# Designed miniproteins, single chains, continued (5), part 73

Each design is a single chain, and the fold is of that chain. pLDDT is the mean over its residues in the fold that is shown.

## One batch from the design tools (miniprotein)

Design m18525
Fold by ESMFold2-Fast:
Structure m18525 (fold): chain A 112 residues (1-112)
Amino acid sequence: MELRERAQRFYREYYDKLNEEVKKAIENYGEEIKGREEEAVEEGFKKFKEAEPEVDVEETALRALEVLGEIIEENPNISFDELLLKVRERLKLKASPLAVGELLLPLLALGR
């Protein structure tokens, strides 16, 4: 899966730059979906497609990982909620911050 390789690249480049709050959010979610990471990504993509029916979900997920890295480098002390808001804003998404989180958290867990 190209998404797994991209998520793993994100972890190599950015994971150590994440603050404790963001790391904890990713780790807690990853523990909840342990052993079903690929299924959780598919579920998140389906929910995101319902919120953003006109976008390519996979392409949006890849762009979201790039933007996520940039935001973290610019804002090292950012809260998880503020991070989702900034990703939403930069990608000009109509989806709620919660829907952006449902797209990103399973994908980040897949990259572990």
Scores: mean pLDDT 80

Design m18526
Fold by ESMFold2-Fast:
Structure m18526 (fold): chain A 60 residues (1-60)
Amino acid sequence: AERAEAAAKRLAAETGRAPSGEELVAALQDAGLDEAARRVAELIAQGLSSPEALRAVVEE
């Protein structure tokens, strides 16, 4: 959970903006969090925003 949040914060700091769904999924995959990346992508496909999908995955 904390690793996914750390990866997202790093991406946001590097871009200076909120990451897109594709950017967030790619960052999670690069961090080795394949299950978290899959869950985030699934939630975004259901209509959640990137930050909402990330929070849902972090909360489990």
Scores: mean pLDDT 73

Design m18527
Fold by ESMFold2-Fast:
Structure m18527 (fold): chain A 59 residues (1-59)
Amino acid sequence: MKFSKEQGQAAMRAALAAGSPLDPALLDAAGRTKAWEAGGLPPDASDEQLAAAFSAGVA
């Protein structure tokens, strides 16, 4: 799956606003849900997909 820079930035902002680190493995369920919703990602997205979205946000 390929993510836009805007999707990645939205996911990163949601994670940071929830007080969560930008490491998908360290996000709790609520932080992951907020990151997926803000990034326009499916709610069943994997940690690898969320990491790819964060990477797109910083590129």
Scores: mean pLDDT 66

Design m18528
Fold by ESMFold2-Fast:
Structure m18528 (fold): chain A 79 residues (1-79)
Amino acid sequence: SPETEALLAEIREAIERGKELIKRSKDPILATVLAITIAGGEFTIELVKAGKISNAEAQAFLDTVRDQIEWAEEELRKQ
């Protein structure tokens, strides 16, 4: 559906933000946390495509991924 495609695009955008933060990070621990967050986002895309989760559940996962990305951006600002 158009709503599902929009949600998938938002999850992909969050994944790309996470990948860019990894490239900018010199902290191996922060890079590891970001890699786990990205893997979670990629897995969420697979679950949506397989019809295994609802759009509401996928939105909750996206909100969690975004919170982790924002936390990582703040940690990088402190470095």
Scores: mean pLDDT 84

Design m18529
Fold by ESMFold2-Fast:
Structure m18529 (fold): chain A 56 residues (1-56)
Amino acid sequence: SREEKIAQLQQELQKAMKEFDKELKAARSNREKYFEVMKKGVDKTSALTKQINETR
């Protein structure tokens, strides 16, 4: 169902956000890595959020 799809995407988003936070903290002392993590994390969470909104 649509609700099940949304629930799965929300779980994936939560996991992505937790990993993003961990990677950002680990990269705080390296500017280049910090920007790489920021870009990848934002892209991934934005894509998942878009999929959730499109599935509503």
Scores: mean pLDDT 81

Design m18530
Fold by ESMFold2-Fast:
Structure m18530 (fold): chain A 91 residues (1-91)
Amino acid sequence: KVKEAEKLGEEAVKLAEEGTRLAEEAVRTGSKELAQQALEKFGEADKKLKEAVELALEAGRPDLAKEMVKKVMDVVKKGKEALQKAVELVE
């Protein structure tokens, strides 16, 4: 389960990074389609992070769970700042 948690956590980080990239590109280009894709990537990242945290806690690794949450949230924070600006442009 620890290896599964680590894998899901890494996937969550990658999805959050992709979401952040799409959000930044949406702001740059004014694309509501890219803003929507960024939202979808952040949703998938959140889903995988929750599953990874659950598996880490089941494995007795709350330290790993906290580390994964911090890594994903740091990436998502940057993406959400970009996405907020992108959403305001399409409204």
Scores: mean pLDDT 79

Design m18531
Fold by ESMFold2-Fast:
Structure m18531 (fold): chain A 88 residues (1-88)
Amino acid sequence: MEAARELVERAIALARAAGDNVEEPPESEYEELARQLQAAEAAEKLLNGEDPEEARKILEELARTEAERKTIEGIVEAAEKGKLVPFP
């Protein structure tokens, strides 16, 4: 819980510093949001070619639903083929 809260608060602070209008989520969503943030960070590393095997394993470990697994599969394929350029 505490680690999830800190990660979410840090992400909100960074987004606001970048000029994004970010709504503060309820605490009940912090665990889910922390998981999604970890998945996003791992996906970014995979797309940038930073430790792609490790990033892929982290994404697979964080997936809880079939929809999430399909999303990860798509990201991995795009990164491997070099056809997806992330635009932040």
Scores: mean pLDDT 65

Design m18532
Fold by ESMFold2-Fast:
Structure m18532 (fold): chain A 93 residues (1-93)
Amino acid sequence: RERELELRRYASEAEATGGIAIMHAEASKLAAESTKDEREKQKLLESAIKALDRGIEETERGAEYTRENPELRRRLLESRRALEEKKEELERL
């Protein structure tokens, strides 16, 4: 049954989306801290939060899709937690 390969592919795609969102958030935070323009700062943070929201959604869907594989599900839930923590960090700025 090829289901295991399908689940691993889906998990990898969800993790990649989450990782990209974290990198986008880090870059946007650095840019926001470097700007004196409050409007630009707000746009950068809003863009980062939107990317993190997409990452959270994809990792949640991935965890649900991979529920038959506890190891893949655990990995995706860890990725989701990291994304939620980064979103909370940016929302405090």
Scores: mean pLDDT 83

Design m18533
Fold by ESMFold2-Fast:
Structure m18533 (fold): chain A 100 residues (1-100)
Amino acid sequence: SIIDQMQDMRNRTTDPRIRDAIDDVIDFIQRLQDEQMRQMVASTMMSMARLGQSGDYDQARQVGDRSIRAIRDIARRDGIDQGVVDQVIDLIRQVTRRVV
């Protein structure tokens, strides 16, 4: 499952701030109903964690920005509630601030 992939990444992460960001994402995606949106959020976190650990902060920010655009497109296509979309976007912004 995507949750298992996130847990594996958390266990390989040595930076405690990035580890905490991964934990917050795991807790969030467990409550998220849309499978494609769960995969998008998880893959975004994995990319931002790798880039943040390498010090590629500009690329990490760009990944976050692209993911917000993709999330809005998924939400529009799949008819996802705007309140859920706003929560996902806020999570991505919070994670970006912690990784960068």
Scores: mean pLDDT 84

Design m18534
Fold by ESMFold2-Fast:
Structure m18534 (fold): chain A 103 residues (1-103)
Amino acid sequence: SEKEEALARLEEIAQRLLDIADQSTNPEKKAEIKRAVEELLELARQFDDPDELRTIVDALEQIYRTAEDLVAQGKTDEAADVMLEGLRVLIERAKERLEAKQK
């Protein structure tokens, strides 16, 4: 289904983010990024609309691309901070969207 395809893509991008975190961030930031990724995936599974899931996929992919570019420039600390802030904003937006649908 479109939902299953979107969730599979989210999990793939999430793993790529974790691979960057493993290569470039300190242990505390790695743990924080992993927790944020796990929270985002749990929130994503609560969406029924494939279009909303695709919006989350696109946002996560943009976070990944920005972090990858920073790592390529040797800016590994900046990459970790961008990933954490991006995940925080995306989680907040996902929570707000889910709450709006429960009314």
Scores: mean pLDDT 83

Design m18535
Fold by ESMFold2-Fast:
Structure m18535 (fold): chain A 75 residues (1-75)
Amino acid sequence: SPELELRREINRITLEAADKIVEIRQKLLDKYGTLEEFHKALKENDPEVKKLYDEMVKIQKEAQERLRELRARLA
């Protein structure tokens, strides 16, 4: 059914975005050891941290825009 296919696509996009974000967060934690050190580096505008953070924000934004379109088709 078209509705079932839309729901599957929504789930797929959600999981793919979540997996990518987890991988980036893991890289940051591996580098900085703790969330506190990571947040400190973010506040100090560390270019490496900023790049990875911007990549996470981009992934989330693109996923949200896609999900908004698909959810509108379900409503």
Scores: mean pLDDT 82

Design m18536
Fold by ESMFold2-Fast:
Structure m18536 (fold): chain A 95 residues (1-95)
Amino acid sequence: SPLERIEQLLQQMQQSTDVAEQLTLYLQIVNILVDEGIKVSKNPDQLKKLASHLSGPQRTVLALLEISKANPELAKRYERLVDQMIDLLNQMQQK
């Protein structure tokens, strides 16, 4: 499932000591979230176009908002994983 894939990527990100690898894993998580947002969106082409003009953090927020419109409970599960991802990124910036 996408949730399990994100959990696996977060574990790899936590275990990595290479900033480039951590950023690659972060971008993979963001892409999974955007793809899930697109699948549930009423306007998938518009969402794809908007996402292409946004930063990783902005794309993450946009994806969570679209998932929340379709399934609020699922959005809360993704939000918890996103919070872990943000915490790991903040730890990278403090090194």
Scores: mean pLDDT 85

Design m18537
Fold by ESMFold2-Fast:
Order: structure tokens, then sequence, then C-alpha cells
Structure m18537 (fold): chain A 110 residues (1-110)
């Protein structure tokens, strides 16, 4: 179902963010620690989204996912600015931002 597709997309995004967070923490700078903290807050919001979606209609699930994804983009932009002197991490978050923007376009088409 469409709802199961959206749930799978969010579960995959959580796993990717958990991997990226581990990499950020391995860098050991204050900026990387702050970025990892922002990313952890976003992981928690995505997990809350999954729990809310289980109890919501397809239409409500789309609205909740869109709202959470728009906040995700803002947090990714904050991380990019924090890590501006680390071009590798900047590229990773630009790729993640592009994926979330494409997910938003997909959801708006439904």
Amino acid sequence: SLKDEIINMIEYQIKEYEEIRKELLSKGTEEHQKAAEILQEQIEKLKELLEKMKKSSVEESIELALKTYEETIKNEEKIIELLKDDPYSVEIFKIQKDLIEKAIEYLKSK
C-alpha cells in the first residue's frame, strides 16, 4: 500500500541518518558533535512520525510526513552551515537534502 511505501521510506531514512550520525561523532570536533545532536533530534522526530502514522489514515500520514520532511530540510541546512569547513560532510548532507526534496515532490504528487 502507499502507506507501507511511505513507512519504508522513513525507516530507511532513519537507518541512513543513524549511520551518518556515527560518522559525525567519529570526527571529534565541537561542530561535528553539534551536527550529530541536531541529527539525533531529527531521528527522534522521524521515529515519532512512524508511530503517529500507524494510527493515521493515508491522507493524514502524507500530511504528517510532509511537515516532518520540511523540518528535516531546515535541520539539514543548519548542519551544512555548521560543517562548512568539512566538504565531505557538506556533500553527504546535500545528497540527503536532495533525497528529502524528491520525497516531498513524490508525496505531493499523491
Scores: mean pLDDT 89

Design m18538
Fold by ESMFold2-Fast:
Structure m18538 (fold): chain A 58 residues (1-58)
Amino acid sequence: MKEIEDFIKEKNEILKKMQERLDELIARHPEKAEQYRKDFENAVKKMNEELKKKIEDL
């Protein structure tokens, strides 16, 4: 389904943006690197859950 492909593509673009922002945050505040990585990991987990539900629904 084209809608699912578009959804996956958009999620990948968001992931790329989040990775870039993570790198910037770590560069500015390296002492918080582990915390920022955990936040990123949690965001990825939420996106995967949303994608899974979207695929299941449509």
Scores: mean pLDDT 77

Design m18539
Fold by ESMFold2-Fast:
Structure m18539 (fold): chain A 87 residues (1-87)
Amino acid sequence: SAGEELIAWLREQRDRFPSLSREEAIAAVREAGERAVAYYESQGRPDLAAAVRRLTEVIVEEIEAGDFEAALTLMGLLIQELEEDAR
């Protein structure tokens, strides 16, 4: 399913995260956010799409602040929410 493909891709991006530059990490997070927003909009969940947009900006701010551990934790929360919603 589209949700399962998105989750698998997000897990791959999270695993790559420690090897990315700051600029690459921000770009990856923004792409992840856009894909998750598109998924939730396709599911008729504008509330979750709006939550993902806010979460994406928080993750970017953590990366810009140098807090990659906080960024990874928040990415993990996004993956967990997508897994629960795909059930």
Scores: mean pLDDT 84

Design m18540
Fold by ESMFold2-Fast:
Structure m18540 (fold): chain A 85 residues (1-85)
Amino acid sequence: MLSEEEEREFAERVLGLLQDYLEGKISKEEFLERFEAVLREMVAKDPSLAAYAERLMAFLRSLSEEELRAVAEALAESLREYLAE
């Protein structure tokens, strides 16, 4: 089980990756690789997330660059709202 502090840390790391991708600082492939690494660390702390992480990565890899950008923008907005608390 992730603590609130660990959840906040992972949310900040994911938001940073999303921002770098949306600003064109990293490629789609680099973003997906780094995002998978963060999810792997989350699964190591909470193994119940394993099936969810696998499905999420499969979904993200199936998206076009345009679709991935739209999903990344929506996720970044949600994470900014979460972290504003």
Scores: mean pLDDT 83

Design m18541
Fold by ESMFold2-Fast:
Structure m18541 (fold): chain A 78 residues (1-78)
Amino acid sequence: MEEEKKKELEELIEKLEEAIRKGDAETVRNLILEASKTLSEEELKEFKGALEKMLRKSTSRDAREAAIEALAEVTKEE
């Protein structure tokens, strides 16, 4: 169970990294929202860590802003 979920997490991370590289803000936002709906709380923590690393390497400001906005919607009120 968790191993398969881990696979989905890694796939989402890979797609997110590619979307950020392309500056595809729309895809970045959708992937973050999908991860929030699909992943468990534990997996979301790992996803957020990977996201921060991707944003550090991001060359697109639009993608970074989209990621921040999507994260705010997902966390909303922790």
Scores: mean pLDDT 73

Design m18542
Fold by ESMFold2-Fast:
Structure m18542 (fold): chain A 71 residues (1-71)
Amino acid sequence: MTAAERVAKLLSEAYQEGRDSIVTSQSELAERLGVSQSAASRALDYLEERGVIKRERTSTPGTYRISWAPG
């Protein structure tokens, strides 16, 4: 399973639990996925460029809200 597939899985699991998004830092996401920070960054960039996800900055420094792209 690629890092991108793991991100999609985490987001899908959050959605099944009634959460529309995941709030995380890049380093925390990398740890949760079991990949390097570079791999996590590339996975997020890939999914966002493909229009699969949306990233937004939160009020917490270094933390992002990741959600499914609005289509």
Scores: mean pLDDT 78

Design m18543
Fold by ESMFold2-Fast:
Structure m18543 (fold): chain A 77 residues (1-77)
Amino acid sequence: KQEEIDVDVQIALAEIRLTVARLAVQRHGKDALPEAIATLEKVIADLQSLLDKYPHPDAERLLAEAQRELERVKAEM
């Protein structure tokens, strides 16, 4: 049960961080790119670590979304 709560919390935090990174780029443009890249790389690392132990459809979807967003942000640099 605690493992389930920890997984759900990690997924929720990753989603929040992804959203914050996306909003920062939308609000501040180029000036937010380094911060957004750092945040997205952390989200990707955290989700990869989670998926290594716990296969989860939401984590897989969020990882793919974070990877796409990182590619998009890096292309804007």
Scores: mean pLDDT 81

Design m18544
Fold by ESMFold2-Fast:
Parts: structure tokens; C-alpha cells; sequence
Structure m18544 (fold): chain A 72 residues (1-72)
């Protein structure tokens, strides 16, 4: 269902946010993460099918992981 796909996407983003906080990011790094997360949330909110939600979530996770890679 659409609701299940959205819940799964949100769980994936929460896991990434938890991992990110454990790395003690700088204020700038945290703001970059929030910006990427915000864009991902907008794409998920615009999705009308479970497949579109999963596609948006996969792209969002990829962009968030790029922010994580920039951490020391």
C-alpha cells in the first residue's frame, strides 16, 4: 500500500539520521543533511503510488549517503 511504502521510507530516513548523529557532524554538515532530507520528503509527498514512493526513497537515501561520505 502507499501508506506502507511511506512508513518504510520514513524508517530508512530515521535510521540514516540516527547513524549521522552518532558521527558528531558539524553544524554545516547537519544543515546539508537536513536540506537533502527535505528534498526527499517533498518527492515522497508528491508520490501517488507505492512504486513512486520507493523510487523517491531510494534516490533520497543515495543523496543522504553522499552527505555521510563527506564526514571525517
Amino acid sequence: SLAEAVAEARARFRDLAERFKQLNPTEEQYNEFLKAAGKAAERIDAATTPEQVRSAADEGVRELEKVLEKLP
Scores: mean pLDDT 80

Design m18545
Fold by ESMFold2-Fast:
Structure m18545 (fold): chain A 97 residues (1-97)
Amino acid sequence: SEIAERLRALAEEVEKVYDGPIAKTAARLLRSAAGAVEDGNYETAVELAKGSIEAVRLAIEKYKDDPEKAERLRAVQDGLEAVRKEIETKLNEKKKS
């Protein structure tokens, strides 16, 4: 699944930028979301992706005075929002069927 592969890539990127409990939580939620997508459980995947977006938001606030880390985390946040939108589209298609 392209969506699941993108979620795993975002998890790896978060762990590269920040090593700590917030990054580990975000990466765990993203990997769980990837598994949910592969299982066709888009409702669970959306909620896990939302949780990861919140964790990344907290990491951006923590690193606001580190422009390089903050920029990389904002790129992850943008990627997460794009993937969340795609998962929501799949969920809406499934609800219409």
Scores: mean pLDDT 82

Design m18546
Fold by ESMFold2-Fast:
Structure m18546 (fold): chain A 72 residues (1-72)
Amino acid sequence: SSMEEMERSLALSMLDQLKRTPIEDRYDLIKDMLKRLSTVLSREQVERTVLLVMKQLSPEDREILEKVLKEL
């Protein structure tokens, strides 16, 4: 579906941005990305996009994502 394609496209964009960002800046990047997604997507769409990203993250980036999610 078009929604699944959009969510996958957004997840890939987030992953590409993270790869280009030094590890020490990734917490702030993930927090900003989640904030921006929440302004344009429903809660359910954000959750699905986050799950797609989580499946492709390194263990280090996954820990950062989990920390951001707990502090929101």
Scores: mean pLDDT 82

Design m18547
Fold by ESMFold2-Fast:
Structure m18547 (fold): chain A 90 residues (1-90)
Amino acid sequence: SPIQELLEEVLREIQEYDPSVTEEELQEKIEKLKKLSDEEAYELLIKIVKEVFSKLYEKYKDDPEKQLEIKKKRDEILEKIDEIKEMILS
């Protein structure tokens, strides 16, 4: 599914910012994502974005410039996910 390919791409982009995730764990998440409905995959990605970027924001609490970059990147990814949701609901 083109939607599933877009969701996988977004998941890979999110996980590049998670220092705790190995390539093996990323591949497991991708395989899990492929087994979900498009709606469930959308909800899972939103949850992962919020968890990953909250951890990053806290990690860089003493670096306001980095916090702004993290916040901007989070918002960009969330906007991409919302665009994919519009395709699912069509």
Scores: mean pLDDT 79

Design m18548
Fold by ESMFold2-Fast:
Parts: sequence; structure tokens; C-alpha cells
Structure m18548 (fold): chain A 96 residues (1-96)
Amino acid sequence: APLKVAAKLTVTLRAPTRSQAEEAAERAQKILNILESELVSYDIKVHADGTVEITAYVYSEGGTRSLILEFQALAAEMPEVSLEIEVEDAPPLEAP
């Protein structure tokens, strides 16, 4: 089968408490559920130090943009939570 171009998003949310990290993770899960059709796969990991790490594989540039906008909206609603987003596209050699 031909290789599929996919973007990898790593989203890091840093909350001051475990409870706020769990709330951020629940909001992130809702975002991922809404955008499930844009996602190849995803994982959410909640750490005891208040860090939430989300890894998502997205099959389109539109899906990548939608995820970024939704996580930026989440961060705006939770100003005590720090947001970091890293986007990694498939190398050209892996393009279909």
C-alpha cells in the first residue's frame, strides 16, 4: 500500500495541580472525540506532577489546524494551564 502522509501532534498541558491536570485531560479527551474522524490514533498520559501529554496522529492539514485551534481554546478557558504544541509532518520520502 502507498505510504500515507500524516502529521504528528504532541500537545503538552502543564497544570499547577493534579485536579486541574485531570480537568484539562477530560477537556482534551472531548476535543479528540469530536475530531475522531481526523485522527489516525491518539494517546493521553496524565502525570502526577500536573503534566498532560497528548500524542495525536492526524491524516490531514485541516485536521491539524482544527486540533491546534481547539487546544488553543482550551488553554484560553484554563489560563492557569500552560500549552505547548509541537507539529511534526511525515518526511517527504514517506509521502504517498
Scores: mean pLDDT 77

Design m18549
Fold by ESMFold2-Fast:
Structure m18549 (fold): chain A 92 residues (1-92)
Amino acid sequence: MNYEELLKKALEEIEKVMSEEEVKELLEELKLLLEDEEAFFKKAEEKYGKEVAEEGRRLLEEHRDSEEMKQMREQLKKLIEILEEWLKEKEK
């Protein structure tokens, strides 16, 4: 509850700094992380290089079954919902 309110407040500030296109790109990356990890890490490899992407995969695998990672995925889903709602309000 408080986290969602904080995110909405942060989005108001982000709107001053980030373009609508940048927010759409962020949303796409977050969706890839949840739906297609391979596509996410391929994009990370292109952006940061193979070594960084490989370390990211290792960390994700190491913590995959942790409660912290499950909570993080739930928070990511909420962030995606908030970003989608924000974009819809801005476009319509």
Scores: mean pLDDT 71

Design m18550
Fold by ESMFold2-Fast:
Structure m18550 (fold): chain A 120 residues (1-120)
Amino acid sequence: LTPEEAREAARFYRKIIEALDLVSEAARYAVNGDFEKAIELAKKAIELSEKIRQEAEKTARHPGVRDRILALSDTVIELAKEVLEAAKNKDPEKAQEIYDRATELRDAVRGEAARWEALA
């Protein structure tokens, strides 16, 4: 593992955190009954996560980091799609469940990011 690979990994994890922050924000708006804003932010989370996935697939040097970022991107896209469905159905209880899951995942990803930053 090189410091350059560790810095690249940390950057990808930070982008995943940004996407999870968008999912959490979208879910929070849905919990509060602002379904239009929830839909807008969830779509942005999907777009960002798809870009992260594409960049990691093409450029990630470390195979384990690539596989992890691809898996995390897919999970964020799934969570964002669940927010879209909760907003469409005007289901704030489901939105709260998604918020809790997204924030738990974000905290785990922050821990992973910190470990990679320590190696950089």
Scores: mean pLDDT 90

Design m18551
Fold by ESMFold2-Fast:
Structure m18551 (fold): chain A 95 residues (1-95)
Amino acid sequence: MKAYEEAAEKLKELGLDEAAEAMRERKSLSEMIDAENAKRPLTAREHDIIKRIYNEAAKKIAKAQGKNVEGKATKEQLELIDKLIQEAIELEEKR
């Protein structure tokens, strides 16, 4: 929970309020990007910032999970992140 809250606070400080709310709701990276994009078109830099903050939060959660299994929801979130990363790689390779 703390890692999600810290990431959401960073997003809000950058003016990415919709992405911050999606992070608090433990949404996927694509859902966070879609939520902010619905408010206004994101620049490539803003997209990269959201992705970076999301991945940093995911790494912190994964490190904690590697030592203490403290929640099924946290594991599910990490699995969703991994699937999203794989999908993004496949999409980039097709370009």
Scores: mean pLDDT 66

Design m18552
Fold by ESMFold2-Fast:
Structure m18552 (fold): chain A 87 residues (1-87)
Amino acid sequence: SEVDKLKEEAKKLRQKAVSLYSAAQINRSGAAFNEELAKKSTPDLSKVFLENAEIDRKTYEINLKKAEEAEEEAKKLEEEAKKLEES
């Protein structure tokens, strides 16, 4: 049914959001790790670690936004499914 298809698509988007949140947390942890390494390193190595931390911070923000967008899309599909069930 149309309702079942919408629910299945919403479930897949919810699963995608969970995966993106998990990826974001890995990037957040990676950034913190590189920032700590930078504090204990030579000036030249510190720059490399800080560059890696910046990449991880940016990737964290991107994955977080993608996760939020996937959840919002899932919610819209869930609301459409409910609307069809009520009619």
Scores: mean pLDDT 90

Design m18553
Fold by ESMFold2-Fast:
Structure m18553 (fold): chain A 76 residues (1-76)
Amino acid sequence: SSREELLRRIRERLREIGVPEDIIERFVRLVEEALRAGVPLSVVESLADEAISRIEMGEDPEEVLRELEERLRRLL
């Protein structure tokens, strides 16, 4: 499914840039929760892509993850 493909892509990209597995698990969990709560796939994908790009640019993964959680919660 498109959802399973998105989750796989997120895991692969975060591993490539060296993000710790515990952070990857938390990131994927947030995305899964947002999708279950009814946030559209395209919106979740866009926010996840932005968050991963910020981590690739050297921003703190924990801070980016916190901001992603807040943004996803505001859409509910």
Scores: mean pLDDT 88

Design m18554
Fold by ESMFold2-Fast:
Structure m18554 (fold): chain A 90 residues (1-90)
Amino acid sequence: IAELVAELARALAAAGLSEAQLVELARQVAARVPGVSPEAAFGLLATAAASAAQGSDDATILANVRAIAAAFGLSDEQLAAALRAALELL
């Protein structure tokens, strides 16, 4: 999980996606991962991107992303699947 979050945060920061592009990416992630809603996927992606843009360290980005996963009731398996799906689509 920690390495996937760090990798996704770096990829999102490098891509510089707009909110509309993040919404579309979130829909595609949700379509690939059973039990992950587009809203949950958007929360994960937007939080990772914002934390990275603020210059947060890897531990802080991980804590922020885990807080969103917990708010949406995602398991570690669902979180890992969503992070991998996002990286494959990026």
Scores: mean pLDDT 81

Design m18555
Fold by ESMFold2-Fast:
Structure m18555 (fold): chain A 66 residues (1-66)
Amino acid sequence: MSEAARQAVEEGIRLGKELLEKGEDPLDAANRAGVHAYQRAKEAGLSDEEAARVATIAAKRVLDLS
């Protein structure tokens, strides 16, 4: 995974963890983490395909934490 993609995944996971700590629903936390990771990836200049992959990875990792 590129450094930009890795950073976007980490940003999404970080948001997801904060939401889980607040007691938000795991699926909602994962979905919000995925959207955040997608936005970060796009801002970093990644393609739509790569940004979607980044979002999926972040969302799945947040679900795996709950």
Scores: mean pLDDT 86

Design m18556
Fold by ESMFold2-Fast:
Structure m18556 (fold): chain A 60 residues (1-60)
Amino acid sequence: SKAEWAERVKEYALSKGLSEAKAQQLADYLLTSEDIGAALARVAEAMGVSAGELVYYVLS
């Protein structure tokens, strides 16, 4: 679900050394976005990772 993907984004952001506040901000951004693919690409860019790497982690 979208909520599970958002939780995975938060987990991954924290694993990359982002703060709790920034990790939550990225998860909330995904939850409120209509275009999930575009949202994941922007989140990946903000984290300094490839969109493919983030998608793989989120869907694992």
Scores: mean pLDDT 83

Design m18557
Fold by ESMFold2-Fast:
Structure m18557 (fold): chain A 58 residues (1-58)
Amino acid sequence: PPPPSEEEKLDELNAFIARLMKEHPKDSQLRIEEVEKKGEELGLAKNLLDMYKQGLRE
């Protein structure tokens, strides 16, 4: 199988975010913190994480 691409890592992050939204719909701060942690584990760039965190705050 090909090595995981950045797009595949983002797909995993998006799936994780969907679960967080369902589990913690009222706690945007918790969702942001968990997304930041997950993104760091996946090795995503800070600018990509910042974009996702902004979306979660809305």
Scores: mean pLDDT 74

Design m18558
Fold by ESMFold2-Fast:
Structure m18558 (fold): chain A 93 residues (1-93)
Amino acid sequence: EEKEKLIEEARKLAEETVAYLRSKGDEQGARDVENLAEQYLKEIEKADVETAKELLERFKSRLDYLKWQVDNPEEYARQREEERRRLTEALRA
């Protein structure tokens, strides 16, 4: 019962996020969400209720981040460039 509700919630979140990303023209992001949803749904189905709740919260956080990326492409690009710069500097040090 509880686990069925968690699976249904995850499916709805995935569908809404895919629709949102496609509405913004992010077809790659939509595909990433579909792949991520397949993985999380399988894990939730195999997990106990408490672990399934933790997986659902992690899934929600990932979906929120993907939506943030499409809404903030310039800031996302700056963060990726800064991370690349830090990794390059660490490698030289």
Scores: mean pLDDT 80

